# Ledger of designs, part 82: designed miniproteins, single chains, continued (2)

Each design is a single chain, and the fold is of that chain. pLDDT is the mean over its residues in the fold that is shown.

## One batch from the design tools (miniprotein)

Design m6835
Fold by ESMFold2-Fast:
Structure m6835 (fold): chain A 77 residues (1-77)
Amino acid sequence: SPLERALARLRAQVDRFLEDLEKMAKEGVPIEELRKAAEGYLSTLRDMARRLGVPEEEADRLIAEFKERVDKILEEH
């Protein structure tokens, strides 16, 4: 379905961003810079979900999962 394809695409993009964020954290990039990068990407993620026609409820779930995964990476710093 178009929704399943859109969600798979968004999840793949999120996974790549979070892998890069975790690498930056392990390389000693300050938490403040990592948080700023995540906040910037959150706006991009919302815009991509809207453009791909993802329903608001599904987009909100994806955003919540993203925020939780960011918090876990920042806690490991």
Scores: mean pLDDT 86

Design m6836
Fold by ESMFold2-Fast:
Structure m6836 (fold): chain A 87 residues (1-87)
Amino acid sequence: MELQQRARAAVAAMQARVDANPDMSAEELAQLIAEMISAVTGEEVPQELIDALTESIETGEIQPIVEKKLREVRERIAKAVEEAKKA
């Protein structure tokens, strides 16, 4: 299961970077989240989404484009997990 392996590796890499720099800026954290999304989905994250992630982190309000993308990522992960349980 390539998606599950990529998701696990991406989450581990993200956690390691957060642990190494807990005082990470909103832009740095947005880039890290974008890298995780790209690793899980296999698609490039557009700059508009990275900018929206930065704004969501700085304001504490999740921008609609970020909310939509996070829902898509969660749906893909949930589907991969369910398929893994059947195998």
Scores: mean pLDDT 72

Design m6837
Fold by ESMFold2-Fast:
Structure m6837 (fold): chain A 89 residues (1-89)
Amino acid sequence: ADRVAEAARKGAEAGVQMALDSGYTPEEAAEIASRAARVMVRAAWGDENTQKAASEGGALAGRHAAEGNVKEAQRAIDYTAELARKAAE
């Protein structure tokens, strides 16, 4: 559980950083952060349900980052880790 939660956090953080550095639209940032969170959870051997949960949180984090809502993006990164933890049991 903790390993996939940490992987989801790192994926969401990477997606958020890409959104901030590259000037992506909120939709593009959501897709990139969603994918990054999913890929990191898969690499940590998270199942499909855990990957999906991380994708949902990552999408929210990326969207907030692209909109300039840094505090909300950070909360969404924390939420991504929690979603992955709960999905992994």
Scores: mean pLDDT 82

Design m6838
Fold by ESMFold2-Fast:
Structure m6838 (fold): chain A 63 residues (1-63)
Amino acid sequence: SLEELVENLKKAIKDEDAEKVMEYGTKLNEIDPELARKVLAENSKEVTNPEVIKAVQRLIAEM
């Protein structure tokens, strides 16, 4: 479901799993790019892992 996809993306960001961030972020962007952008922006503010930062930046650039 859309809600499960959002929760999976949030968890991937918190767990610093760049591969899962790309997987769930890409899927969410295909369904609802505005929601994907909002989730990425709100949940990446305190991210310091460079691979996760790159994943978030790449996803936003492709929106």
Scores: mean pLDDT 85

Design m6839
Fold by ESMFold2-Fast:
Structure m6839 (fold): chain A 91 residues (1-91)
Amino acid sequence: MKREELLRQAVEHFREAIEALEKGDYEKAIEHLARGVAYLAQASGSPLSPEELEEAFRKYFRTLYEKYGKEALLQFARDVLEAVERRLAEG
């Protein structure tokens, strides 16, 4: 998959995560955040598999949610979405 395609997939997952958080579907939000980050890692040429990254970040975001609530996940999703969209616009 081309780098720009991977970044666009990441954007889609972060948008879906924000929508899920706003609807109160936190499990769906965590899944989309983990997948979004896995796509970003692939776009950056990470040597780790997407599956390993997704599992690690799913655990991370679940812990973040349990400790700090939906606001922490929402802030992360918005910040990373803005950064990726800015990169796509400038790239």
Scores: mean pLDDT 83

Design m6840
Fold by ESMFold2-Fast:
Structure m6840 (fold): chain A 78 residues (1-78)
Amino acid sequence: MKEIEVKELSSEVMEEAAALVRQGVAVRLVPDEEAVLKAAEEAGKELGLSEEEIKKVAEEAVERARALGEQMAAAAEA
């Protein structure tokens, strides 16, 4: 599930990011693309997609997750 992956990434990355932010360093949090790609590949395999189709779906899932994060950040500023 997306929520579990985001929470797992957040718990570890947030601790490291908080330490760096305290030092005045700008830290860019990037979703774990490997975890997202692997989850999409497993889902595609279960649906019986070809290897090329699975890779395309996985790449699209990563791109959509990234775009959603940017959209949510923009909405929070409004």
Scores: mean pLDDT 55

Design m6841
Fold by ESMFold2-Fast:
Structure m6841 (fold): chain A 82 residues (1-82)
Amino acid sequence: SRGEVLLRASVLAAKLMGNRILAKLLGDEKTYERVGELSVELQEVERALQAGRISVDEAQARLDRLEGEVDRLTAEIKKKMA
């Protein structure tokens, strides 16, 4: 549903914000830049859905890809903290 997509996007935005803060504290400019790129992609998914440019199914597919990228990024940050 549209509500499910918006909830998923909100959770993903919060996770990206946490990763951005950690990357900045670690001095990891590359990871900080990558978080910024993913945040822009997430905002474009939300805008496209709200403008009716993409379907709920397309939005879910894009969020699935973004979630995978965010999980990889979180794993990279965890390795740098070890």
Scores: mean pLDDT 86

Design m6842
Fold by ESMFold2-Fast:
Structure m6842 (fold): chain A 61 residues (1-61)
Amino acid sequence: SEYDELVEELQRLLEQLPEDVRRQVIADLGARLDAAGGDPEAQTAVVREAVARVRALLAQQ
């Protein structure tokens, strides 16, 4: 599924971040997933946004 593909991509990208930045991104992701509740489309959108954010952070390094 798109969600599973995005989660796998996010995990690969998170491994490339410094530990402190990775911890912050994970905390923000958790809060946003909680806000999305059980809505699969909202959860997928949250993970997609997290992937884009991590890519942007890596581009700054």
Scores: mean pLDDT 85

Design m6843
Fold by ESMFold2-Fast:
Order: C-alpha cells, then sequence, then structure tokens
Structure m6843 (fold): chain A 85 residues (1-85)
C-alpha cells in the first residue's frame, strides 16, 4: 500500500511539473512578443507576467490583475493556468 501510494505521488508530481513547465514556456513566449513592440502598455503587461514567474505576486488583487492581463493576451493560456490552480 505505501509503495503504491508513493508511485501515485511521484506520477502526479511529474505530471504537475510537466504542466507547469509548459505554462511557464508559454508565458515566456508571450513576454518576448510584448518586448518586440516597445509600448508603455506592453511594458506594464511584461512586468506583471515577469512578477508572476518570479513568485513576486503577494496579494489576491495583484494575482487577479495578472490573470486579467493573461486573459486579454491569450484566453487559452488563461484557462490552462486556472486549471493548474
Amino acid sequence: MSEELERLRQERLARHVAEMREVTDAIIKKMKELVKNNTPENIEKYEKLRDLLLGRITSQKEFDEVLETLKEIDPELYERILSLL
């Protein structure tokens, strides 16, 4: 039983890590696209996504603002992130 539980834990952890890596790569790709068009609005969006990736989001309000930014940039990525939370 403990051996079976450990295998299930390792499998779920590996799946979660793979999904988080895919989401992280997608966010980085969007950040690179924002930097190519150097507008103040795109810089603000870039900074919000950067702070999310660096674990600098400290409040629910900041988190909601980042999610709203993601929804505007890529609705599919937004839904994927919600599924991982």
Scores: mean pLDDT 76

Design m6844
Fold by ESMFold2-Fast:
Structure m6844 (fold): chain A 109 residues (1-109)
Amino acid sequence: MEIEQKLKKAEQLFEEGDYEEALKLYQEVIDSLSPTDPLRVRALRLAAESYVKLGDYEKFKEILEQLLPLLNQRTLSPEVQEELLRLADFLESQGYTDLADLLRHRAER
């Protein structure tokens, strides 16, 4: 299965509430792409959202730590910025307002 097809299938599983099966496909996408690839950032965001839905906050934290190197870059692609802003919106909706504000500030560079 191509990366984009795998990601689309995982997103469908996420929408259906099958977070555990979606996470298997997100992990395959994460492992297959470079750290600066927008599709990898998308898979990390959706994996973070899936772990919050499952209540697995230790895995959620591990996913967020994988995003930190991107926040230290001077220039981010528009696609990466968009994925980080979507993650910030999700985090704010879950009550992580300070973290959401930090991600927005860094993404707008």
Scores: mean pLDDT 81

Design m6845
Fold by ESMFold2-Fast:
Structure m6845 (fold): chain A 99 residues (1-99)
Amino acid sequence: MTRYVIAVASGSSADGGPTEIVVSLLRNTAGEPSEVLASVRVPMTEEGAREAARRLVEEARRRGIRPDAVVYSVEAGDEKANRAIEAAREEALRLLEEL
């Protein structure tokens, strides 16, 4: 079975620390690795994270895809990263409820 998800994670810069938020539209098929259909990288801010989530939900709509879930990573000890990740997750969930 195939599922589509919006995935939210921190991204590393060339400096090695998490400085970006990555929001991706993934195709998950049982027994196969996830395929990245689209992704957006933004600076690690709550507003940037929300905008990235909006862009990926719009990309899903444009492709005729309705995401089945929003998944996210947790960055241990990084409250700024976790706040941005949560902002993207909440925005994606809010927009999916409108579909």
Scores: mean pLDDT 78

Design m6846
Fold by ESMFold2-Fast:
Order: sequence, then C-alpha cells, then structure tokens
Structure m6846 (fold): chain A 56 residues (1-56)
Amino acid sequence: SLDEKIKTSYETAISLGASRRTAIRFTAKELGLSESTVSRRLRELEKQGLLTVPAE
C-alpha cells in the first residue's frame, strides 16, 4: 500500500541519519508525491499507532 511505502522509505531514511525534513523530501521524490502529502500521511500513520518515529 502507499502508506506502507511512505512508512518504509521514511523510517529507512531516519535510520540512516536523515532529519525529518530530509526524510520527507526524499520519500516524496522517491514515490512521486508532494512533501505535504508525505507529511500529512505520516501524521495519520502516527495517530493510528503505525509509525514509531516522532512527529511534530
């Protein structure tokens, strides 16, 4: 699913030392999405308990 791809790409970037902003940017470019779309979906995933990395 798209949300799983966003989660995996984002968490991988974070685990490699990327900042939240950098991880969002690279995830967006990798998946062909806007940074705002990635940020919004990550917040929804965190609210659902599916994302372990911190959100704002």
Scores: mean pLDDT 78

Design m6847
Fold by ESMFold2-Fast:
Structure m6847 (fold): chain A 76 residues (1-76)
Amino acid sequence: MSKEELVELGKAFGEALKNILGKTELSEKIFKAAEEGNVEKLLEEMKKGEEYLKKEASWEQKEKVLQILQKKVEEL
């Protein structure tokens, strides 16, 4: 996966986290790291998002996030 592909995937994940978990602050941090091209920070914030998704999301919500990410990967 290229750096640019990871950035686009990160943005899609951030948007999904905002829409599902209402984690606006975390979403903004992910978007900012993506805009800065800071891969290390992007991965760190995405890991926090994954942890929150795992803790707060239902199976249905997790499936919706995975579908969004899968579709984004297909578009890259």
Scores: mean pLDDT 78

Design m6848
Fold by ESMFold2-Fast:
Structure m6848 (fold): chain A 64 residues (1-64)
Amino acid sequence: VTLEQASAALKEELGVEPQSNAEVAAALGEAMKDPEYGKKAEAAAKKVGLSAEELLQRARLGEL
């Protein structure tokens, strides 16, 4: 999974365009605190073949 793929998925599901690993992690972390946005975060991660927690972990490690 690339930063570009993660950003595109988050734009489609959450309407946010993160430009860095840190911004992806921040957007996912905030969305996952809310039940409704948490479902959208999971849908975004599924589009790139990951769970929301797996995508968050990769972003936190700077691996996107």
Scores: mean pLDDT 86

Design m6849
Fold by ESMFold2-Fast:
Structure m6849 (fold): chain A 80 residues (1-80)
Amino acid sequence: SSELKELEKELKKLIEDLEKGKISIKEAYDRLLAITEKIQAYQIAHPEDKAELDEIYIKLSDKFTELVLEKIKKEEEKKA
């Protein structure tokens, strides 16, 4: 589905923008929430695509969490 591919693309762009420092952690969370709502709506309409989209979401949300934690750790290390 083209909509499924667009949702994956939105998640990947969010991660890239966060990694490159183009957006704040707050802006990144706001975007993640908006994308998550779109994903949930899509999964209700397209239950056959749910498993694939769940795998994509888990993988990319895990990467998002790792990036947030790494940014926090680096800021704490600068204070030592």
Scores: mean pLDDT 83

Design m6850
Fold by ESMFold2-Fast:
Structure m6850 (fold): chain A 62 residues (1-62)
Amino acid sequence: SGLFVDNGDPKEVAEAQKELDKAMEELKKATNSKEVAKATGRVLRAIGDELDSGIRALRAAR
């Protein structure tokens, strides 16, 4: 990643990464199409949160 430690909230990025990992694990354990859809949605949301945190950190660093 291109984020530097003092660019804002690196802890938010780390937390988003943990949530993404958890969502990926749930996707791997999904046993039916509804679970796959929910897990996929969670993964996409976690990716969005990680991107938003990164962009926010870059803006804060100005």
Scores: mean pLDDT 68

Design m6851
Fold by ESMFold2-Fast:
Order: structure tokens, then C-alpha cells, then sequence
Structure m6851 (fold): chain A 77 residues (1-77)
């Protein structure tokens, strides 16, 4: 589930899983649709993803949770 993925990446990045889910809700309302250059649940751009990430990867819920957790850690969450 999305909650299980948030728990895994929350633990990995030292971020509260509830904050990851809240950030995703605030960015897309849990919509997986592409909007311009923004992809998936977290609406990340390809340039914000790890080198080698594809457009299809950014549409995966797991990638959206990973990128959101990484961003929150970088922002001092």
C-alpha cells in the first residue's frame, strides 16, 4: 500500500511517514496523472529525480514516495 511504501522510505530518510503522505496529498490529492513536466502523485519533474530515472518511473507511486521523503529530509523535516 501507499502507507507501507511511505513507512519504508520514511524510515530510510528519517522522515515521518504521515508527513510524506500529507505532502503527496497537498501536491496532487493522490492523483497519478501527469501535468505538464510534473509526474505522478508527488508532481516531480524529471530533473528532480535520480540520474537514469525515466518518465514511466516517475508515474510509479513508489518513486513519488521516495522523492517526497528525500525532499523532506533535505528541507530539514
Amino acid sequence: TLEEVAAIFGDLFGVDPARILEAIRDRSGFSTERRGEEYGLARFRLSEAPEGTTEEDLLKPEMAVFLTARRLRAEGA
Scores: mean pLDDT 72

Design m6852
Fold by ESMFold2-Fast:
Structure m6852 (fold): chain A 70 residues (1-70)
Amino acid sequence: SELDERIAEVRRRIAELDAQMEKLNADYKKNKDKLTPEEGKAYSIEMLRLVADRTDAWVELRRLEREKAA
């Protein structure tokens, strides 16, 4: 099914974003005591970017799941 294929692709994208967020958090925790305020802010901005992308993907997934259920 076209919908099943697209749902699988969006789920894979969410998993990739989750992995990127986990890596960014791990890198931040490892280095936080050595970071300048500007470097710390850069981590926060990147995390906000990933959260926004993940939220968009989650909204797309919910729409596709509703379409499949209808």
Scores: mean pLDDT 88

Design m6853
Fold by ESMFold2-Fast:
Structure m6853 (fold): chain A 64 residues (1-64)
Amino acid sequence: TLAALQAEAREAMEQTVKAFHEYKKALADPSTSQEQIDALQARMNAAAERFAALQRQIDALLAA
């Protein structure tokens, strides 16, 4: 349903914001390894891509 997609998109957005904050904290910590930074960046990008995909599905339903 539209409501279910909106709930999933909200969750994906929250995960993206959380991942972004963790990524910024890792960048500020000089003891963080490049591998850890790369992993956090990948997680942030994955969450953002999922949010974008869900938002496109919502937009398509609203345009119909």
Scores: mean pLDDT 83

Design m6854
Fold by ESMFold2-Fast:
Formats: structure tokens, C-alpha cells, sequence
Structure m6854 (fold): chain A 90 residues (1-90)
């Protein structure tokens, strides 16, 4: 299921996030909680979910300008992966 796939991604992300400081870990994990909420929102179409994910990414990057390029790229790739997952299940 999409929820199972998202849980697997969350587990992998939680492990990878341990390489960063606690504040960065909290940003990454909170970002993914919001990503997961959007992906599982039954009121949104696939296109609306994609737009919401893009908006969340832009907002997160603007609010956290001090994130390393590696972390910014991680968040970007995470959004792309979840968009692909949404397309596969919808």
C-alpha cells in the first residue's frame, strides 16, 4: 500500500537523518510527516498533492536557508520519490 511504502521511506530517512545534528534531524522528520500527510490526503487529486508537495518544499527551504546543500537535495529527492509513489497508486 502507499502507507506501507511511505512508512518504509520514513524508516530509511530516520536512519539517514542520524548523520545530522538534532535540529536538522527534526526539520527532516517534520518535513516528511507533512509530506506523508499530503500523500495520504484523500480529499486531494494527484495533481493537487504534487502542487502541495512543491509548495511545502519551497516553504521549508525558504524558512531554513542554513540547511546544507546535501540536506536540501535530500528534501528535493524525497518530494520527487513521493510524487512517483502517488502516480503509481493513483
Amino acid sequence: SMEDALKAMEESLSEEAKEYDKETQEIILEFFKQVKAIALDESLSAEEKAAALDALLEQTLKENPNLSEDVKNLLYRLVLSVKELIEEYE
Scores: mean pLDDT 86

Design m6855
Fold by ESMFold2-Fast:
Structure m6855 (fold): chain A 68 residues (1-68)
Amino acid sequence: MPFEVINNSGDEELAKELKELLSQFDDLKPGQTVEISILGGKVAITFVPGMSAAVNQALLEFAKQHNL
């Protein structure tokens, strides 16, 4: 199975954009999961440990672009 984006925020467009971003990386393995959730009234992205520095940096930049 490919990597998985779990959307618990209700923001389907944000989930789609995140999935498109992550699909650009070839170092994501089947079974790796990224979750979009609501934490303390704010949308947040949670990812599993062990992703590459490039993927972690891309996720941080994505969060900044979406004011997360």
Scores: mean pLDDT 71

Design m6856
Fold by ESMFold2-Fast:
Structure m6856 (fold): chain A 57 residues (1-57)
Amino acid sequence: SLVEKAREIEEKYGVPVFVDKDGKLVIVYDGRIIEADSFEEAAELAKKYVEERKKKQ
């Protein structure tokens, strides 16, 4: 399930991930809402978000 995949990414990286109205994975990153076409893309975006937060600390 896409909702389960969103939860896995959120749990793993600690970044907000949702499933939007069109059934796409959506990540909130640096005040922006970014859609991912796949689980792999969503995971990469979440990873990037974690790295950015670490640098900005």
Scores: mean pLDDT 74

Design m6857
Fold by ESMFold2-Fast:
Structure m6857 (fold): chain A 65 residues (1-65)
Amino acid sequence: SLEIVAMDIRFIGIATEHGGSVKIKHENDKIIIYVEGSDEMVEALEKEAREWSEKTGIKVEVVKL
């Protein structure tokens, strides 16, 4: 869906701005964001994940590497 594409672009954008990287895995019942970066970047991604989950009802999980 367009929403999934928008979500991927947003998370990649946040990682790029913070000088880190993300690997996004889409599963049937959830989306997992694997994060390599600063604590500030992790916090920004967790905030975005919460907002996106509230908007769409899909679980988004952030995993720090």
Scores: mean pLDDT 82

Design m6858
Fold by ESMFold2-Fast:
Structure m6858 (fold): chain A 55 residues (1-55)
Amino acid sequence: SEEEKLKQEKLKEKAAIIEAMIKAMQEKDLDTVRKLKAPSEVLERAMQEYIEELE
C-alpha cells in the first residue's frame, strides 16, 4: 500500500542517517557528526558525547 511505501521510505532515511553518522564517527569527521539529525534520543546522546570527546 501507499502507506507501507511511506513507512519504508522513512525507514530508509533513518538508515541513511545512521550509516552517515557511523561513517563520520569512524573518520572523526566532526562537521558531519554535528550536522546530522539523529533519528532517536539514544543516537542524539551518542552524537553529543562523541562531539564532546573530540573537543
Scores: mean pLDDT 70

Design m6859
Fold by ESMFold2-Fast:
Structure m6859 (fold): chain A 71 residues (1-71)
Amino acid sequence: SDRETADRLAREASQHGTDLVRQGVSLDDALRAAGELLERGAREAGLSPEDVARAARHVRDTLLQTDAEVS
């Protein structure tokens, strides 16, 4: 389902971005890398703009939380 695909892509992008933040990559660079990964996956899966926006918000919120915890 589109929801399951969006949730999987959000988890994959969030994991990638979180790993970068924990390795000392800047939040801005980690968000860019995670966003690129999500965008590629969303294009391949044909996700709706609404599902992409929801997944992107999840990724952003996860990375912001991780950055706050590392700071």
Scores: mean pLDDT 86

Design m6860
Fold by ESMFold2-Fast:
Structure m6860 (fold): chain A 83 residues (1-83)
Amino acid sequence: VSEEEFEREVNEALAILSAAVTSLIKDDKEFIEAVKRNAELLEKEFGKETALIYVEHALDIAKRKNFSKETIEALEKLYEELK
């Protein structure tokens, strides 16, 4: 495995783990705020691709946990803005 491949795998794992930790938040507003904050931090430190993977997993979690339509829509908008 190349250094570039290793860095990518580590960043992807970090994004997925970060989404799992964010999933512990039960309140819709706190969840949206945490996802936005974490996405900004991940983009700044690890790049846009890592932030996109994080938001994608956070959106999947929100759908599985039956968060409000407003929450899902806000996360979908965040994902589109990061592209």
Scores: mean pLDDT 82

Design m6861
Fold by ESMFold2-Fast:
Structure m6861 (fold): chain A 59 residues (1-59)
Amino acid sequence: MAEKLREAAEAAEAGDVDTAIKLLRESGHPVAEFLATLLEKGADPAGIARAARQVAEDL
């Protein structure tokens, strides 16, 4: 789970939004699913990457 969140953050930082969304959903974490939805709605990928890393650290 935490590894998927870090991979999602790296994808978002690289501008690969589709991969970031997929990895966030594959993590199985409710907050990560919410972050994936925000990213689909055009949220800032850098902001989502920081949030995903924070969730990974709290696991």
Scores: mean pLDDT 81

Design m6862
Fold by ESMFold2-Fast:
Structure m6862 (fold): chain A 85 residues (1-85)
Amino acid sequence: MIEEMAELAREYLLSQGVPEEEAERAQEELKKYLEAEKEKASTLSKEELEKLAELAKKKAEESTDEKEAKLLKLKAEMLKKIAEE
């Protein structure tokens, strides 16, 4: 599951023109996020996961720290993918 979600994120980034090295790093970061959020995500409803994904996306947009924005964007994508079945 987590590996599959990270692979989907990597493929998505590659489809958006992100270089392979950058996509691989994003996959690793997403795996860490998925593991950290796994227990929390498993107790949340689909609707709650979608709301959290939107909040993370908005927070990424308002962040002036490029690294923080990137991590928040990955978190939003992760939550969105978990909400999709």
Scores: mean pLDDT 68

Design m6863
Fold by ESMFold2-Fast:
Structure m6863 (fold): chain A 74 residues (1-74)
Amino acid sequence: MSVARLVLNDKEVGELLLARSIEEAKEFIKSQNVLDLSVNSIDELREGDYVVVKIEGEGPLKGKIARIFLLLLD
């Protein structure tokens, strides 16, 4: 799993969550402080959905509020 920045018209609009499966994406999201969902629950998330989270894990995004779009690679 990795997170990449999504940029439209020279403006950063969010992050792209690149996951091997939807289950991997859901596990990552459940470990974050979830502020908003494009669906009613984390368990309803599918590729193309987004979440707004405050990043809790160690790394360059720690403490950042990010809109994350889900994309499956494998």
Scores: mean pLDDT 67

Design m6864
Fold by ESMFold2-Fast:
Structure m6864 (fold): chain A 62 residues (1-62)
Amino acid sequence: SALEELEELLRKAVGEEAAKSAVEALRQDNPSEEALREAVEMVRKDPTGEAADRAVARALSG
C-alpha cells in the first residue's frame, strides 16, 4: 500500500523511530490513498528530512 511505501521512504529520510511515529499518526488519521500517494511522490523527489516532514503534514491535513 502507499502507507507501507511511505514508511520505507521515511525510514531512509528521517530514521526508523521518526518513521514509526509518523506512520502511527497517519494510521490514526486514516488519510485518503490519494493523499498518501502524493506524500510518497514528495519524498521520492526530495528524500530529505524537511521534505519528509512536509509530506507527512500534508497527508495528515488532506
Scores: mean pLDDT 80

Design m6865
Fold by ESMFold2-Fast:
Formats: sequence, C-alpha cells, structure tokens
Structure m6865 (fold): chain A 89 residues (1-89)
Amino acid sequence: SELLRLEEEAALLAMRLSVLKLAAERAIKKGDKKELEEVLKELEELIEEAEELLKRAEKVPGAEGTVEALKALIEEARELKKRVEEELK
C-alpha cells in the first residue's frame, strides 16, 4: 500500500526528529558546539527528506493525514534548527 509506505516513512522521520531534539537539548546544556554542529547537519538532512516525502504525499489520494503530519514535523524541525543556529552564534 502506497499510503502505508508513506505513513511508515513519516513515522521514521518523526522518530529521527525526537532523537535530534534530545541530542540538541543535551548539547545545549553542556555547551557542546561540536555536537550542536552535528545536530544542525542532521536537521538539515531531515528537513530535506521530509520536504521530498511531503511532495510525494501531496500526490497520493487519501494521504491528507500524512501531509498534515509532515507539515507539522517540518515546522518543528525548522524551529529546532533556528534554536540550534542561535546557540552556535
């Protein structure tokens, strides 16, 4: 099922974002700029992958829930990216 595949890929991206949120919080508390730079790179890759998956999901009838979830995930990832970039200044 194309819908199931999109849901599984979106769930994997959500899990990756959760790991990055934890890593970012830990690095910020420690002042670990090297770990923050690594988190920034992984967030940029995650956002790119999520945007590509969103384009695919928008073409699939019935994927409205996955589209909404991906838009929310991209917004959350972009907000975390802004926070990480600010901590690196």
Scores: mean pLDDT 90

Design m6866
Fold by ESMFold2-Fast:
Structure m6866 (fold): chain A 76 residues (1-76)
Amino acid sequence: MLDDEEIEELIKEAERLIAEGKRLEQEGRFDEARRLYLEAAEKYRTAGMSYLKRGDNKKALELLKKAARALERARA
């Protein structure tokens, strides 16, 4: 099971990937941006599921919503 430090690191990595993906989109590098959004979505999903297993439903829902948003950006 992931500890708080591991979950926090996943969230930080996901946020970095989203920021980088947005920059790549502005440069017209859509395939690269899409890959980063998919990686970010997986990291948010893993972090959200970890909070869900620990009973923190509010944090879990927030992270799973961020994962869904990242997936939508990847599909656009």
Scores: mean pLDDT 85

Design m6867
Fold by ESMFold2-Fast:
Structure m6867 (fold): chain A 90 residues (1-90)
Amino acid sequence: SEDDEEAILGLALARFLEEVFKNKELAELLREYVERELGVSEEQEKAAEEKFEKQKPKLLEELAKMSEEEKKEIEEKLKEFEEELKKLLE
C-alpha cells in the first residue's frame, strides 16, 4: 500500500539521518513518528535497510560534490524538520 511505501521511505530516511548526516536525535524522532502514525513491520524494516544500502553510495557521492553553502542549507532544513517532528510528537 502507499502507507507501506511511506513507512519504508521514512525508515530509510531515518537511517540516512543517523549514518550519513550524523544526526541521531533527528533519526530517532523520525522513527518514533513513523512507528506512531504508520506502524512498522519487519518487512518494512528490511525494505528500508535495503533501500538505504542501495542509495547510500549515490548520496555520499552527491554530498561530496556539494559546496559548503549547499551543505549548510541542508543542515538548516534538517533543524527545521527536527522542530516540526517535535511539535507533531507533542
Scores: mean pLDDT 83

Design m6868
Fold by ESMFold2-Fast:
Structure m6868 (fold): chain A 65 residues (1-65)
Amino acid sequence: DENKTIYVEDLGKYLKLSHLLKAQEEIGKGSDLEQLLDLNKDGSVNINDIWRFLLDFYAGQPIKL
C-alpha cells in the first residue's frame, strides 16, 4: 500500500453517510432502527448514546474496507 494513512474525516463521511443513509433507506426510519440502537430494549434511544457510539466508532472499531 502506498498510503496507509486513514483520516477520521474521510472514514466518517464514507461510513456515516453511506451506511446510515443506506440503512435508513432500506429499513426506513422506524422502530426497527431504534430497536437496533436500543440494546436494553428500553424503547427509547438517547441522542447522547448515539453521539458517543459514533465517536467511538470513528476512533477505534476496525472496519473492513
Scores: mean pLDDT 47

Design m6869
Fold by ESMFold2-Fast:
Structure m6869 (fold): chain A 64 residues (1-64)
Amino acid sequence: SMDDILEEVRRETLERLRKAKSREEVQQVLMETARRLQELGIPMDKISALIRELAEEWQRRLRS
């Protein structure tokens, strides 16, 4: 299902973000994730919501 795809991609992307060492690397990871979801036919509203969630998670990690 679409929700299963979103959960899998979210998990994989969080692992990639954990290894990112710069803001530029984070931006690249998020951009690649958005493109992958678009190619899979995921609606733009769902893509935007997930990318926002992932960006907020990264910001939380910077504060820790």
Scores: mean pLDDT 82

Design m6870
Fold by ESMFold2-Fast:
Structure m6870 (fold): chain A 85 residues (1-85)
Amino acid sequence: SMMDKFNEEVDKLEFEAVSRLLEAIRAGGDGDAAAERELARFEREFRKLAEKYNIPEEVAKKMLERLRAGFREFAAVLKAAAEAA
C-alpha cells in the first residue's frame, strides 16, 4: 500500500540519520550538535516524503512529533553509551 511504502521510506530516513549520528560520535565530534543537525535534516526530509505520499497533514504532524521525541531519546542513549565505552 502507499502507507507501507511511506513507512519504509521513513524507516530508511531514520536508519540514515542514526548512522550519520553514530559516525559523528565515533569521529569524536559534538554528539549534541550532531543530533540536532540530523534531527533538522530528518524533519525536512520527512516533510518532503509526507507531501510525496499525500499523507494528511494531521497524520504527518502527529507522526513527526512522535518521531522527534523518539530520536531525541535514542540520541541521548547513544551519547551515554559512547561515553561509557
Scores: mean pLDDT 82

Design m6871
Fold by ESMFold2-Fast:
Structure m6871 (fold): chain A 71 residues (1-71)
Amino acid sequence: SAMEQQLREQFERFVQLVREDPERAIDWALELASQLGPVDRAEVEREVARLQAKFDESLKRLAEALAKAAA
């Protein structure tokens, strides 16, 4: 349905923002959530921080793999 497509596109945009600009991702998520009602900002900030930590760990593992391949 059109609503499912819109939700998918919004989620994909959010994931991209978490990768490119985490602070903007928090602001974007809060702006979207404000249309639905009250939201716990601290909870959103914690979840974005978790995603950032996962990306940092993935980048570290990739860097280690590339260094090992180059040796």
Scores: mean pLDDT 70

